Designed miniproteins, single chains, continued (2). Designs and how they scored, part 42

Each design is a single chain, and the fold is of that chain. pLDDT is the mean over its residues in the fold that is shown.

## One batch from the design tools (miniprotein)

Design m5433
Fold by ESMFold2-Fast:
Structure m5433 (fold): chain A 100 residues (1-100)
Amino acid sequence: SPAEELKKILEELERLLEEIRRRVAAGDFAGATALFFEMLSLVNEAIKLLKEQGLDEQAKEIQELANKAFERLKAGDYEGLLEVLEELIEKLKEAVEKLE
């Protein structure tokens, strides 16, 4: 189901966020950047699934947070990146709960 697919994406996004956090803490910004683009691919998949379910406002909010995260990454603001990614995951959790 779309809810089960989004839950699997959410679990993988939570795993990737914790790995990005560990890489940033270790000063491995190249590794954190690579994991961010892997995460962004999954976020884009989640956005498509949300739109297919008619959750266009939630999809737009997730897209805006993804864009903000990329701006933080380009600025070398890894603390700001992590804050935005945490907010993105929280908003995606709320969207998944609406499908249950």
Scores: mean pLDDT 89

Design m5434
Fold by ESMFold2-Fast:
Structure m5434 (fold): chain A 75 residues (1-75)
Amino acid sequence: MSANEIAKQGKEEAKKLVEEDGEKGKEEARKVAEEYSKQIAEIFSSLGQEIGDYLGKEFLEAVEELVEKTAKELE
């Protein structure tokens, strides 16, 4: 699976968890985001540890933004 496909799947799972379970889903979405972030970092670590860490962090921040936006739209 490509890093792009992993990122898309992680975002979709996080969003659905928040839509389904509200506040509880937000905590579960964070755990899912952390696991996908680690996978992305590992994929790109061969290009350089700093690049892998940067891409993993960017993904985690993007999912956190999506989760907060989805939670606010449900209120």
Scores: mean pLDDT 77

Design m5435
Fold by ESMFold2-Fast:
Structure m5435 (fold): chain A 80 residues (1-80)
Amino acid sequence: SEKVEKAKEEIRKYANELIDFIKKVVTDPEEQEKLIELVNTFYEKALEAIERYPDKADELVEQAKKDFETLKKNIEEKAK
C-alpha cells in the first residue's frame, strides 16, 4: 500500500531528525547510544503497528510524532 509506505517514510524522517538532535545535544557517548537505541525501538514499534493496522496509518503516524516529541522534551530537560 502506497499509504503505508508513505507513513513509514514519515516516521523514519522524524526518527532520523530526533537522532540528529540527540547527536548534537547529548555529549556523553554512552548516554547518546542508549537514547539512539530507544528512538530505534520506538521506530520499530511504530512500523509494526502500521503494518498491523494499515487503515490506521495516519493516526499511528500522529501518535509516533507525539511519542518522539515527548522523548525530545525529556532529553532537552535532562541535557540542561
Scores: mean pLDDT 84

Design m5436
Fold by ESMFold2-Fast:
Structure m5436 (fold): chain A 91 residues (1-91)
Amino acid sequence: MDVQQMFQQVQRQTDRLFRQNSSNRIQYSDRTSEVMSTVPISGDRRVVSVVTMTGVAIGESDDRVREMGRLASDDPRQGLTRGMQLIRQHR
């Protein structure tokens, strides 16, 4: 499958996993097809998931996960696969 299909699959997985956790979602951040989802985990802490064409990043702050998502990935397929694993482990 191409990267576009993998991107849509990761987006649906992210939506499914975080839907039950009262998450706030920003589906469009810019023209790079960024999708951001946030899930409260404890007190003021929250998990931020950013899905881009180049990969998936999960962290505790928007700045860090966006920076990681924008890192040039020579293999976006591998990045997306790892991102899905991290999302499943965190859920």
Scores: mean pLDDT 45

Design m5437
Fold by ESMFold2-Fast:
Structure m5437 (fold): chain A 81 residues (1-81)
Amino acid sequence: MKLSSMEILEKLIEKLRAESDDPGVAAAVAGLEHELRLAKEEGFEPSIEQARAMVEMMAELTLDAAQRAWLLAEFDRILAE
C-alpha cells in the first residue's frame, strides 16, 4: 500500500473539493478536515479501517444514500492506488 491513512484522507478531501460543489459534500469535507487536523495536532494516526469509518460516518450525517455510496467509492478508489 503506497498511501498512509492520513494521505488517503488528504487526497480524498482534495478530490472532493475539485469534483463537487454540493453543500452536503462540502460539509462532509469540512468534518474530515477537522478530524485530520485534530489527529495531526494530537499525534494520532488512524488506521485505514478507522479512516474509512470516519468517512462513512461523515457521509451518513450530511449526504443521501447515493452520495454516501459515491463518497465511499472515492475513498476505496484512492485506497486501491
Scores: mean pLDDT 78

Design m5438
Fold by ESMFold2-Fast:
Structure m5438 (fold): chain A 86 residues (1-86)
Amino acid sequence: DPLLAAVYPQPSQADVRALLDFWRDEKVDLEKAATDESLNPLIRRLARAMLDIREGRGSQREIAERYGLSQGTVSLLAEFLREEEA
């Protein structure tokens, strides 16, 4: 959504994948990342979205709207979490 991208900076798919690989390798605490005010606001929004997906706190559409993320980004986060739980 071009309007969503204008309001909230959307990361590239490559940037999201690189961040997810880093979080997997470092075993990053998502709850800590979601609340760490020293981190980039986009990184905090991604961490909060992943926590909501993991905890079943709404649909992917609702989570996308809640954090100003594209549905494609939220789908990618959900796929990553499914692969890590397998």
Scores: mean pLDDT 73

Design m5439
Fold by ESMFold2-Fast:
Structure m5439 (fold): chain A 61 residues (1-61)
Amino acid sequence: MSEEEKERLWREIEATLHVMEAYLALKAGDFETARKHAERLRELGYDDVAEWIEKEIEKAK
């Protein structure tokens, strides 16, 4: 695997973990933690997933 391919796979794994943590935080009512994970997802280039989490926070309020 190329170095670029390894970096892409690592980012995908990291993004998956942030999605899971955000989902658990949303179910627990911890909107601050969910928002932090959404911000990290945007930094990783997953804006659509981050937007989904933010919309779920607004719906849960």
Scores: mean pLDDT 80

Design m5440
Fold by ESMFold2-Fast:
Structure m5440 (fold): chain A 108 residues (1-108)
Amino acid sequence: MGVRLVRAKDLEEAKKAIEEALENGDIVVIATTSRDLAEKAAEYAKEKGLEVYLIDGSDTTAAYMAGKRLALQGKPGVVVVYGETEEIAEKGARAAEAGALAGLAERE
């Protein structure tokens, strides 16, 4: 199981990242500055049967815990991180990625 971080500019990019995560059995972290895009991406992931977390990027603790939880469960899943700025979205997304990597290390 791998972890991938994708910065989505539109819903189509987010959907492709979600589909690739499902196909590869990976965890994907999606970062966006659009809450509407984030909510639609999260809904799409749920419709595909994936475990999904929708996180405000300013809450880096919640982002980290979401990533770690998915990795510890050993299931493909999605953390969708939104932020008011690209910096906030990136910081939250990196926290989720770090959490997922930590969870994978604990399973070994």
Scores: mean pLDDT 87

Design m5441
Fold by ESMFold2-Fast:
Structure m5441 (fold): chain A 78 residues (1-78)
Amino acid sequence: SVEEQIKAMQEEVKNILDYIKENPNISLEERQSIADSLQAQFESLGLNVKVEVMNGTAEEFIKAIEDALQKFIQELEK
């Protein structure tokens, strides 16, 4: 169901966010890999949602991922 897909994605994103919080100095290449992986998962469900990658703080990357998740949920529910 859509609800189960949303819950699964939320749980996966939570694990990714926890990893970033524990490893705030991850490389730009690793951030891009995370973003690409999430984007591929969104695309596998028929949604084109971009995750922004920047040479900023870990908190800024976390916000970019959270924003992408919210957009994914909004588009999937419609």
Scores: mean pLDDT 84

Design m5442
Fold by ESMFold2-Fast:
Structure m5442 (fold): chain A 61 residues (1-61)
Amino acid sequence: LTEELKEVERQIAELEAEIKRLEAAVKSGDPQAFYRLLDAEMELRLLKNKLTAIKESLAAE
């Protein structure tokens, strides 16, 4: 695995942990947490797409 792949995986793990915390805050009725959750979910999708592209590049070797 490349250094870049490992860095993206770390960012995904950190963001997934943040999303879980935000989900709990939304259930508690925090309206600001709702908007932060939407932003975090969008960022997670972008990072997962980047991870897939890196893995596809590596698989082609």
Scores: mean pLDDT 80

Design m5443
Fold by ESMFold2-Fast:
Structure m5443 (fold): chain A 79 residues (1-79)
Amino acid sequence: MVTLAHVVLEAIYERWSDEETLEYAKKVSEEIAKELKKKLEEGKSLREIAAEELHKLHPEMSLEDALDMIKAIEELIKK
């Protein structure tokens, strides 16, 4: 099952735009696409959404630690 966490982490790994990420989400789940669109319209970045989802999966990490981890992943990304 694909989750919002999977979609936003994939976007960060692939360096997708908000629009590209929404198109991918629509292909895997309309529900995930609607949730993602709502969060983006609220002014949240893909990094912030990914950090929130990571924090939900690993509650031992603070939201700030999750955001730092997402930034570190982006810096280390290579094909």
Scores: mean pLDDT 79

Design m5444
Fold by ESMFold2-Fast:
Structure m5444 (fold): chain A 74 residues (1-74)
Amino acid sequence: MEELKEKIEQLVEEERARRKAMGIPEPSDAERAYLRDLVLSTTPPELKEIVEELIEKGYDPRDILNAINRLLAE
C-alpha cells in the first residue's frame, strides 16, 4: 500500500513538472472542483483514497488523472 502511494505521488510530480514546463497554468477554483469530480468518477475504487489525499495536498486534478492513466497503462 505505501509503495503504491509513493509511486503514484512520484508520477503526479512528474506530470506536474511536465505541465509547468509547457506553461499550462493552475486551474481556477471552479475548474478545480469540476476536475476533482471528473477524476474521482474515473478513478478505480481502490485508488480513490490516494487520489483524495493528493487533491487535499493541493495537486492539480489533471496531473493526478494523467498519473493514474500512466499507472494503469503499465
Scores: mean pLDDT 79

Design m5445
Fold by ESMFold2-Fast:
Order: sequence, then C-alpha cells, then structure tokens
Structure m5445 (fold): chain A 95 residues (1-95)
Amino acid sequence: SPLVERVRQLVRRIRELRDNDDLDGLVQTTDELLRVLSQVVSPEELEEFQLHVDNLKITIDNVKANPNNTGLKGILDRQVDGLVLFVDELVQQLE
C-alpha cells in the first residue's frame, strides 16, 4: 500500500529527527504520521497512537523549557522508541 510505505518513510524520518535533536521536526512529522495513520488503522489503534503523540509533545515542551536536563532527554528518547515500536508492530499487521 502507498500509505503503508509513507508510514515507513515517516518512521525513518522520526528516528533521524530524534538523532539530530530536531524537536520541531519531531512535532511536525508525528502530526503528519497521525494524519496518514488515520486512513489505514482502526479508531482504537488511532486513539492509542494519539496518546503516544500527546505524551511526546508534553515531553518536548519540557525539554525546550529545561534544555540542560539529561533526565528529560532520556524520557524523550524512550517515548520516541515506544512510538516507533508501536507503529512498526502496527505496520506489520497491515502487510
């Protein structure tokens, strides 16, 4: 599916943005991923993904407010990994 391939491209982009500490890019790319996923997943799966996005955005705001807090950066990294894992498992079910 072209939409499934777009999801995979966005997941790769999220990993790259996390590795480059591009917090604004992470917000923009997760919002785009949410829009694409809304076309291919169940409402229940979309609600679970929305929770990952909402938690990530809260952590990004906290990192921006506290840029020297390494603990918050660790939380951000774990949340990105959790979001990526959730989407990768979801995509495997769609193939």
Scores: mean pLDDT 89

Design m5446
Fold by ESMFold2-Fast:
Formats: structure tokens, sequence, C-alpha cells
Structure m5446 (fold): chain A 90 residues (1-90)
């Protein structure tokens, strides 16, 4: 499913909270698990996931929202996988 910009911002805020609660490496690992489960080619999105997790670790909601937008355009399934990972962590 494609997410609106407001939904992407809400996901970015939730991702910042997940990183605050569980740490960056735990959140990254859960995202990669959900990406693999969804059949997303991790190598295709790894650079954007790394940028997303760094932005979330910095508490930068604007940067995280922008990176989620780029992921949504490249592969909407990747954003759905990230949403599932965040739901499991929160």
Amino acid sequence: MKLSESALRKLAEALVRAVRRHGRETVRREIYRELQRAGVDVKEVESLIDELVRAADAGDVEAATKTLGELSEKNPEAVNAIARAVDRLL
C-alpha cells in the first residue's frame, strides 16, 4: 500500500520512538527481518534504510520522513515492512 506524506511522517515519528526505546541496531535488524519476510531485495534498499535509521537515531523526523518518501517511490513494500517492524517494537 502507498502511504500519504502525513502517514510517512507518523511512521518517522514512531521509528524515532522505536530507536529511543530499543536502540539503532535492534531497530535495523527488525527492519531487515521484515524486508526479507516481504520478499524485498535488501541490497536494493540498504542505503536508504541506513540513512533512515541514522535520521531516526538523530531524532530528525524531517530527514526520516524524506527517506521514507524515497523508499515509498522506489519500493512501497519496503515502507510497509518498516511499518510492521515498528509496530512489533512498539
Scores: mean pLDDT 83

Design m5447
Fold by ESMFold2-Fast:
Structure m5447 (fold): chain A 92 residues (1-92)
Amino acid sequence: SAARQAQIARIQRLLQQGKITPEDAALAIRAVERGIDATRAADLDPEQRRQALALGVAESLEAMERALDELIRINKEKKYEERLKRMEELLK
């Protein structure tokens, strides 16, 4: 579909810009070809993104969506905890 071609083109642009690795790009393209929205992984760190997309390719779309939702939640909590630790260090 045109939407999948647009997503693949975006992944290729990120690769050309050096913002993702060739390995991450290959996983993301496979996820898009299986009907998985790889753009949802954009806010995750590279390792978590690889894990979620690999799960989607190997298992199912539903498994990938659950993994992405959980990783997004964990990342929000982790950023909050990192900010708290930095504030505690500044207050010492």
Scores: mean pLDDT 60

Design m5448
Fold by ESMFold2-Fast:
Structure m5448 (fold): chain A 118 residues (1-118)
Amino acid sequence: SEADKLAIEAALSTDIREAIAKLKKAIELGASPELILKGLLGLAGILSMGYEKGEVPEKDVEEFLEVVRKALPALKEIPKEEIEKLIEMLEGVKSRVNNEKLQEEIDKLIKEIKEAVA
């Protein structure tokens, strides 16, 4: 489907803003939960690497967290073991952020994910 193609393109993108925009659209069009998860894991990877290099603005982290929230309904269909991988990646992003407010937003999102898939 077009939605699944957008999710795959988001997962393969090296441009964080393009990846966010494509994944956002894929979620809106009803991409498969598994491909949405792959897109989110890809984005988290880019953010973790960018922070190590000092290349990722805090705004991109905020936009990523918004995309994860939009994905929550789809994530309910994914097995808990796969969701644990997303939680681990979010903890990784949190460890790279020196902004206390963003750390709190990441903690809130991890809690929302855990409650959604319980």
Scores: mean pLDDT 82

Design m5449
Fold by ESMFold2-Fast:
Structure m5449 (fold): chain A 65 residues (1-65)
Amino acid sequence: MKVEEAKKEVREKVLELIAAGKSLDEIQEELGKYLGELVKKYKLTDEEAQEVSLAALDVLDEHFG
């Protein structure tokens, strides 16, 4: 399912940026760009894009919250 693949890719991207020592501001900027790429790649609806965004925020909350 395209939404599940996009969620997996965004979670992996967040973990990659954390492992690279990026700040929260840098991670948020990179995630905004990457989410845009995932929306184009998987042709996500606004609702699906929101679900993918929430998956990224869940990983960020676990590490920074």
Scores: mean pLDDT 82

Design m5450
Fold by ESMFold2-Fast:
Structure m5450 (fold): chain A 95 residues (1-95)
Amino acid sequence: SSLQQDVDDFLEYVERWIKEVETIEKTLSPDVARRVIGGMKGEMSKMFDYILDLIKDDPELRQQLIERLEQLRKQSTSPEVKDFLDSQIERLRQS
């Protein structure tokens, strides 16, 4: 379905976002990294708001998204990424 493609594209976007956050944490000073990552979390939260509305009536796609996000969370080395994804997964479970 077109919704399946939207979810797949979103997951690819999340995977790239995680790598960017992890690179920033390794490259920038802690204070600068925190500010930049804060902005990135804000923009990613807006994308999650959009995808949550898009799949609100599709429990199967919602479950697929949750499972893939849990996998991405486990693979991440960043506590900031893990905490952010945990919050978004909780939102998906409550929807």
Scores: mean pLDDT 89

Design m5451
Fold by ESMFold2-Fast:
Order: C-alpha cells, then structure tokens, then sequence
Structure m5451 (fold): chain A 74 residues (1-74)
C-alpha cells in the first residue's frame, strides 16, 4: 500500500518530466490520493513500520538516481 503510493508518485514525476498529457497526470494524482487515504487508516506495528521505511528509502534512492540522470540529459 504505502510502497504503491510512493511508486505512483515516482511515476507521476516521470510522466511530468516526459511531457505526458495532463489527463494521465490527473489520473495518477487521483490514484495517489486514494492510496494515501488507505495508508492513513493503516495501523502499523513497529516491525512493519521499519520495513516500510526501508522500502521507501530504496524507492527514493532509485528516484534520485533517475532524476540525476534526467538532469544530466537536460
């Protein structure tokens, strides 16, 4: 769930940078909102929270590398 929310956010940034149609961006924004609401309603045990933090960090590190690669081409 939370991983999917971060993944959708990354996909949204990729589509924006690629000049995707506003309609596609709007769909990703709505999907992100739905996932974010579900995450807020989720009670995570400490062990699950730690695993989530590790996965979020991995996804953000992947996004950073991709953003740097795109910046180098611009």
Amino acid sequence: MVEEAVEVLIEGHEKILAGAPQEEIDELIERYKELAEKVRDTVLEPEQLEKFAEREKELFEKYKEKAEALAAKL
Scores: mean pLDDT 64

Design m5452
Fold by ESMFold2-Fast:
Structure m5452 (fold): chain A 68 residues (1-68)
Amino acid sequence: MKPKLAESPLSPEEAFERRIEYLKSQGILTDEDIEKLKELREKYGPEEALRVLQKKIAEHFGLSYEEE
């Protein structure tokens, strides 16, 4: 089992869309969260929106955040 996928980073816009679809399917993002993230992409561009999305993911998973 040796995955030989070309680790070509997706464009920021494509990466953003894929992250949203995945997180929505997992129930991590609500429709309201997704709408706000799409607005951020339109206002600040896909890289900034992706950065905000990554922060939301980290907060949800508790990677650098303490849960109650």
Scores: mean pLDDT 68

Design m5453
Fold by ESMFold2-Fast:
Structure m5453 (fold): chain A 84 residues (1-84)
Amino acid sequence: SLVEKILKRFDALSPEEREKLIKGLREASQLPSLDEYIEKVLNLLVELGIISKEEADALTDEQKRELVSRLGGRIGTEEMRRRL
């Protein structure tokens, strides 16, 4: 699935790139709504080159939630998990 391909790219990131993404995700987690958080996470992934805008637009709402939830699980941030 597209979600699995994106998660594989995340797993292939260098420690330095992964930490940069985690920092951005923690900043996005300050947003008041889950939907705004999901949108900001997807925009961050596009800005960092992890996914294309086409791939982000191809994700269903269910796949967007799945992707953000599984990223939260992988990085282990408590704040991020509260939004998923």
Scores: mean pLDDT 74

Design m5454
Fold by ESMFold2-Fast:
Structure m5454 (fold): chain A 71 residues (1-71)
Amino acid sequence: MTLTPEAQAVLQKLLGKDSASLQELINEFRDKKMIDEKTGKIILSPELAKLVGKKELTVDELVDWLASNKA
């Protein structure tokens, strides 16, 4: 599977040696308006949703998916 540049950037941030803070990731997703304020879930682009199999997921679910399907 090929990850989008956005998914690769998220993967690097999540798996980077200094990216232990999920709160910083959540804040960045919020700043980019990628988190639905109503559900607290990340809204994926149509291409990302097709690759992941879900249109909305939590940060933890995204981490698990990326760990299982990393490039």
Scores: mean pLDDT 58

Design m5455
Fold by ESMFold2-Fast:
Structure m5455 (fold): chain A 94 residues (1-94)
Amino acid sequence: SPQIEAVTQMEALTALLVQEKVPVEEMLERVEEALDRFLSLLSPELRERAEPVIKEFLEKFKKALEANDYEEVLKIATEMAKKLIEIIEEYEKE
């Protein structure tokens, strides 16, 4: 699934940005760009299911970045990826 691949690539991107110690503002911009690309791959129905999850996790992600808690940043990225994959798989099953 191109959508699942995009989610996996976004999680990998977040890990890379943390490893390279990219500035918080740049990290946030790159992750938001990746999320926008991901949303553009979704049908309107799937997008409606995914947007609330993305909004909730993006808020948590911003708070973790502001706290310089990179362990929490990685945990949030992994949890969001898992939940988005579950939504995609359930939609493809219907």
Scores: mean pLDDT 82

Design m5456
Fold by ESMFold2-Fast:
Structure m5456 (fold): chain A 60 residues (1-60)
Amino acid sequence: STSEKISEIAKKAGVSKSTVSKAIDSHKESTPDASKEEIAEGLLGLSAEEQRSYVLTLSS
């Protein structure tokens, strides 16, 4: 589920689930055709450092 993917990203990136959720919401506003689950799945394919950079950049 999307919620489980967000939890995994939060653990790997060392941030809160709310931070990950905000980053995905921000990304989805720019790409309305993409689902939150698709964005989260893409993030799980990145390194922990890349995931952290993504969520910190888009949640600020």
Scores: mean pLDDT 80

Design m5457
Fold by ESMFold2-Fast:
Structure m5457 (fold): chain A 75 residues (1-75)
Amino acid sequence: SRREQIIEMIRELQREGRISQAQADWIIAQIRAGASLNEILAGSDVDTAQLLGEIVAEIDRAAVDAGRAAARALG
């Protein structure tokens, strides 16, 4: 799901040292609690909000590409 993909990319940013473990754990907790991405962005600092925006854009692009690939494989 999009939620699971976002969580995975947040953990990747943590592994790369781009965000702290505390920041990653907080964001993931908000997502799991059902907070909207807009609410998380509004509650985040500018740098964290920018990184989250980039993650969402990349996931949305990858989902479109995966959908096209699946349609070709099944059709």
Scores: mean pLDDT 73

Design m5458
Fold by ESMFold2-Fast:
Structure m5458 (fold): chain A 81 residues (1-81)
Amino acid sequence: SIRDLLEELARLMAAADEAKRQRALELAMEAKNPRVRTILTALLSGQMSVEQALAEAEELDEEAQEELKEMTRRIIDYLRE
């Protein structure tokens, strides 16, 4: 679920070093949809909680929700290196 993805993303970011955190933010900025970029950059920078990100995600259309899931998976895969 999107909750599981965002919780895993937040957990990995908390454990990441500064270089990995910076690269994760750069990956988030590659999101095509500006609302998806805003949610991911705010979550990754600690300006938004997982619960707030979930509430924002519920307001997205289906296409933007799928992009959010895809971008989150991409960042998780990078952080697991």
Scores: mean pLDDT 88

Design m5459
Fold by ESMFold2-Fast:
Structure m5459 (fold): chain A 60 residues (1-60)
Amino acid sequence: MEEEALEFAYKTVKELLDAGKSDNDAIAEAGRKVMEELGLSPQEAARIANKALERVKAER
C-alpha cells in the first residue's frame, strides 16, 4: 500500500542522490518506477516521490 510505495520510492531516491543525481532527476525517476512497479497514477506517483525525497533529506 502507501507505506510500501513510500519505502520503494525512498530507496530509489536515496540511491539516485548518492549517485550524484539532482533532486528533480531523483523525483522523476522514482515516480516513474513507482508507476511501473506498483501501477500508481502519475499524480499519486509524484506525491509519493516528493514525500520520499523529503524523508531522505530529513536524514542528512
Scores: mean pLDDT 80

Design m5460
Fold by ESMFold2-Fast:
Structure m5460 (fold): chain A 67 residues (1-67)
Amino acid sequence: SAAEGLAAVGETLREHRGESGEEIARRAVEVARSYGLDVRAEVRGRTVIVYARVGEGVFGSAVEAGA
């Protein structure tokens, strides 16, 4: 479900905070797509932002990478 996918993305961001932004973004997008979510990730310096579209809404989550 979309809710399970969003929860999995949030957990992935949390678990991998110590990694590089590129690696965190890659993992989060892969997990989201495995749940069928339409997602985009952006890395700005040490900040990783993941955007997921669910229906008419866009949900964003952000984490600061360790590297």
Scores: mean pLDDT 78

Design m5461
Fold by ESMFold2-Fast:
Order: sequence, then C-alpha cells, then structure tokens
Structure m5461 (fold): chain A 91 residues (1-91)
Amino acid sequence: SMAESEAFVKEATERAYPELLELARAGDLEGAVRLAVELAIEIAKNTSLSPEEAAARALETLRRALLDAGVPAGEIMAAVQRAREEIERAL
C-alpha cells in the first residue's frame, strides 16, 4: 500500500540521514553519493513507488544532509547530479 511505502521511506531515510551527514562532514562526497544510490535502490525494491519517486526521496535526503553539513552549493549540485545519473543507470 502507499501508506506502507511511505512508512518504509521514512524509516530508510531517517536511518540514512545521519550516515550521509557524517560522510559529508568528513569530506567524503563520493561515499555520500554511493549511500544515496543504495538508498534509492532500497526504496525502489521495498516500496510501490516508481523509480523516479524512489530517486527523488533519496536525492532529497542527500541534498538535506549535504546542506546541513555546510557543503558549498556548487559541490551539492555536482554530488546530487552524480547520484541522479548513477540511480538512473541502476533503476
């Protein structure tokens, strides 16, 4: 159901957020991108969301973590674009 899909997304993104934040604070943007791709795949595999919707939830979680870590806007844009391209290849 959509309610079960939304509950899964909430749990998965709440679990991923602190890990993404730690990676971003450590300057490991490649690790953050990789984790965001893994998150999108996990959401797509375990919910009724479309690939586009699963990607959007993972990319928003990544963007929020990078912003909260104080990553410069240009680096956030580059990381989110890399994650988007990798998710599109995986889904």
Scores: mean pLDDT 89

Design m5462
Fold by ESMFold2-Fast:
Structure m5462 (fold): chain A 66 residues (1-66)
Amino acid sequence: GSALKRELQKLINRLVGLKLRRIGLELDLELQNLSAEERAQIEAEIARLDAEIEKLEKQIAALESQ
């Protein structure tokens, strides 16, 4: 129904935002002269975003299966 469509749109908008943030961090990893600590921090943030993206994709799939 229309309520499910609105909820799906909110989750999709959130997912797009997280994917854009992840692209930005991937570009940051291409920077020269990153310390091992700076690289580890960026990689840890990407891992956190990947976990949130997976969670949102599962939520979207669950709603779409209705």
Scores: mean pLDDT 85

Design m5463
Fold by ESMFold2-Fast:
Formats: sequence, C-alpha cells, structure tokens
Structure m5463 (fold): chain A 66 residues (1-66)
Amino acid sequence: EDAAFAVSETGLAVLDKATGKGWLRRRDEGEPIPLTYENGVATADGRSFPVASLEEAARRAVERFL
C-alpha cells in the first residue's frame, strides 16, 4: 500500500509514500495534526526532526507527539 503507518496506545500516524504528506491523530480525541516527510526531515506541530526513512518519520512522530 502507498502509506506508512505507526500505531501506539496513544494514537496513529499515517504518511503517503508518494507525497510524504500525512497526519497524526490521538486515540482519545482531537484534531488531526499535519505530518510531512521531506529530505530526511519529518515535521509535525511546527517542529522538525531528522529521520532515516518515511516509515521512521511516522514512528518517531507517534513517539514524540502522542
């Protein structure tokens, strides 16, 4: 499938493999947070962090923000 997923007790991250665009969502409630992957950097909630892959971007975003 065209997306990378990361799931935890606190929420879910999805990133489109073709565009590097996606979102974070909390399980309990809340608005989706935009998530992007570009040039080895993931960005969510106005913060950027280095990642080795798009799959790592989804995983690290869940760990950092959810």
Scores: mean pLDDT 77

Design m5464
Fold by ESMFold2-Fast:
Structure m5464 (fold): chain A 57 residues (1-57)
Amino acid sequence: LAAKLERARQLAAQYRQLSQQAADAVRRGDMEEAQKLGAQGDQALGEARRLMAEAAA
């Protein structure tokens, strides 16, 4: 249980970091990099939500 919650927290932190990097890429005009970073962030967030749901059950 604790391991799933800790992993979910790590993935949520990764999502926040990737979202900031994507925003930075948009500001630089690097839309391809922004899309790549956004997709990676969405994957991390999805996995974090799954782990949180499993830990809450």
Scores: mean pLDDT 82

Design m5465
Fold by ESMFold2-Fast:
Structure m5465 (fold): chain A 60 residues (1-60)
Amino acid sequence: MEEKVESLKNEILQAKEEMEKAARAGDTDAAIQHYQRLKELLDELRKINPEVAEKIEKEL
């Protein structure tokens, strides 16, 4: 379970980074796609560990 949580945290951080890069480049479509991915990963993390998901969401 903890390995899955760490994997999801890393994927969320990667999605956030990609979203920010796309937004800075003015690529709205790419930014939206990365944002949707970020939200899906957060939802998956929330099903496994709601407390960790809420903490990460506040840090975004």
Scores: mean pLDDT 81

Design m5466
Fold by ESMFold2-Fast:
Structure m5466 (fold): chain A 118 residues (1-118)
Amino acid sequence: LEEALLQAAKLVQQKKYVEAADLLVEAAPEDAEALFRAGQYYLYAGDVDRAIELYQRAIELDPEDIDALVFLAQLLEEKGDLEKAIETYRKALEVAKKRNDEELAAILERNIERLEKK
């Protein structure tokens, strides 16, 4: 994984984001952090659908990954899947409250309220 992460970083420096993401998925297909990072690289390439897929897989491996939950919810909102976005924000809110992150919890509650009023 460390060698794959280093090689992926070099590809990112060359703006070869898809190649960097593919490398991490192939090297570490069951590593939540590697999948989350690969999802970020797909986003840099503009591939929202593959980013969503990888963030969902990362959350399956690590259900309390607050960053993956927040990024997934934001992408679902941008795609117009408001019901899934609200559900994902609610999961992120539960994790934020469990970690006593009052600032993040307040942000997530505002996002949920905004989407429910549309």
Scores: mean pLDDT 85

Design m5467
Fold by ESMFold2-Fast:
Structure m5467 (fold): chain A 64 residues (1-64)
Amino acid sequence: SEVEELIEKIREVGEVVVKLLGQALGLSGGKVEVKREGDNIVVTLTVGDVVITTTLSIADALAA
């Protein structure tokens, strides 16, 4: 499914982002959580005390 492939790609990108944020903050890295909620994907990135949550429309995320 294109949505499953998108979720895996978002997780891969999130892993890179938390690694870079971890390096910037002097930490070993962080955690990536990607969850489908209806027509949206909820992404939570955690690096130490920093928590970033964003919601992506599946339709917008699949746009070229």
Scores: mean pLDDT 81

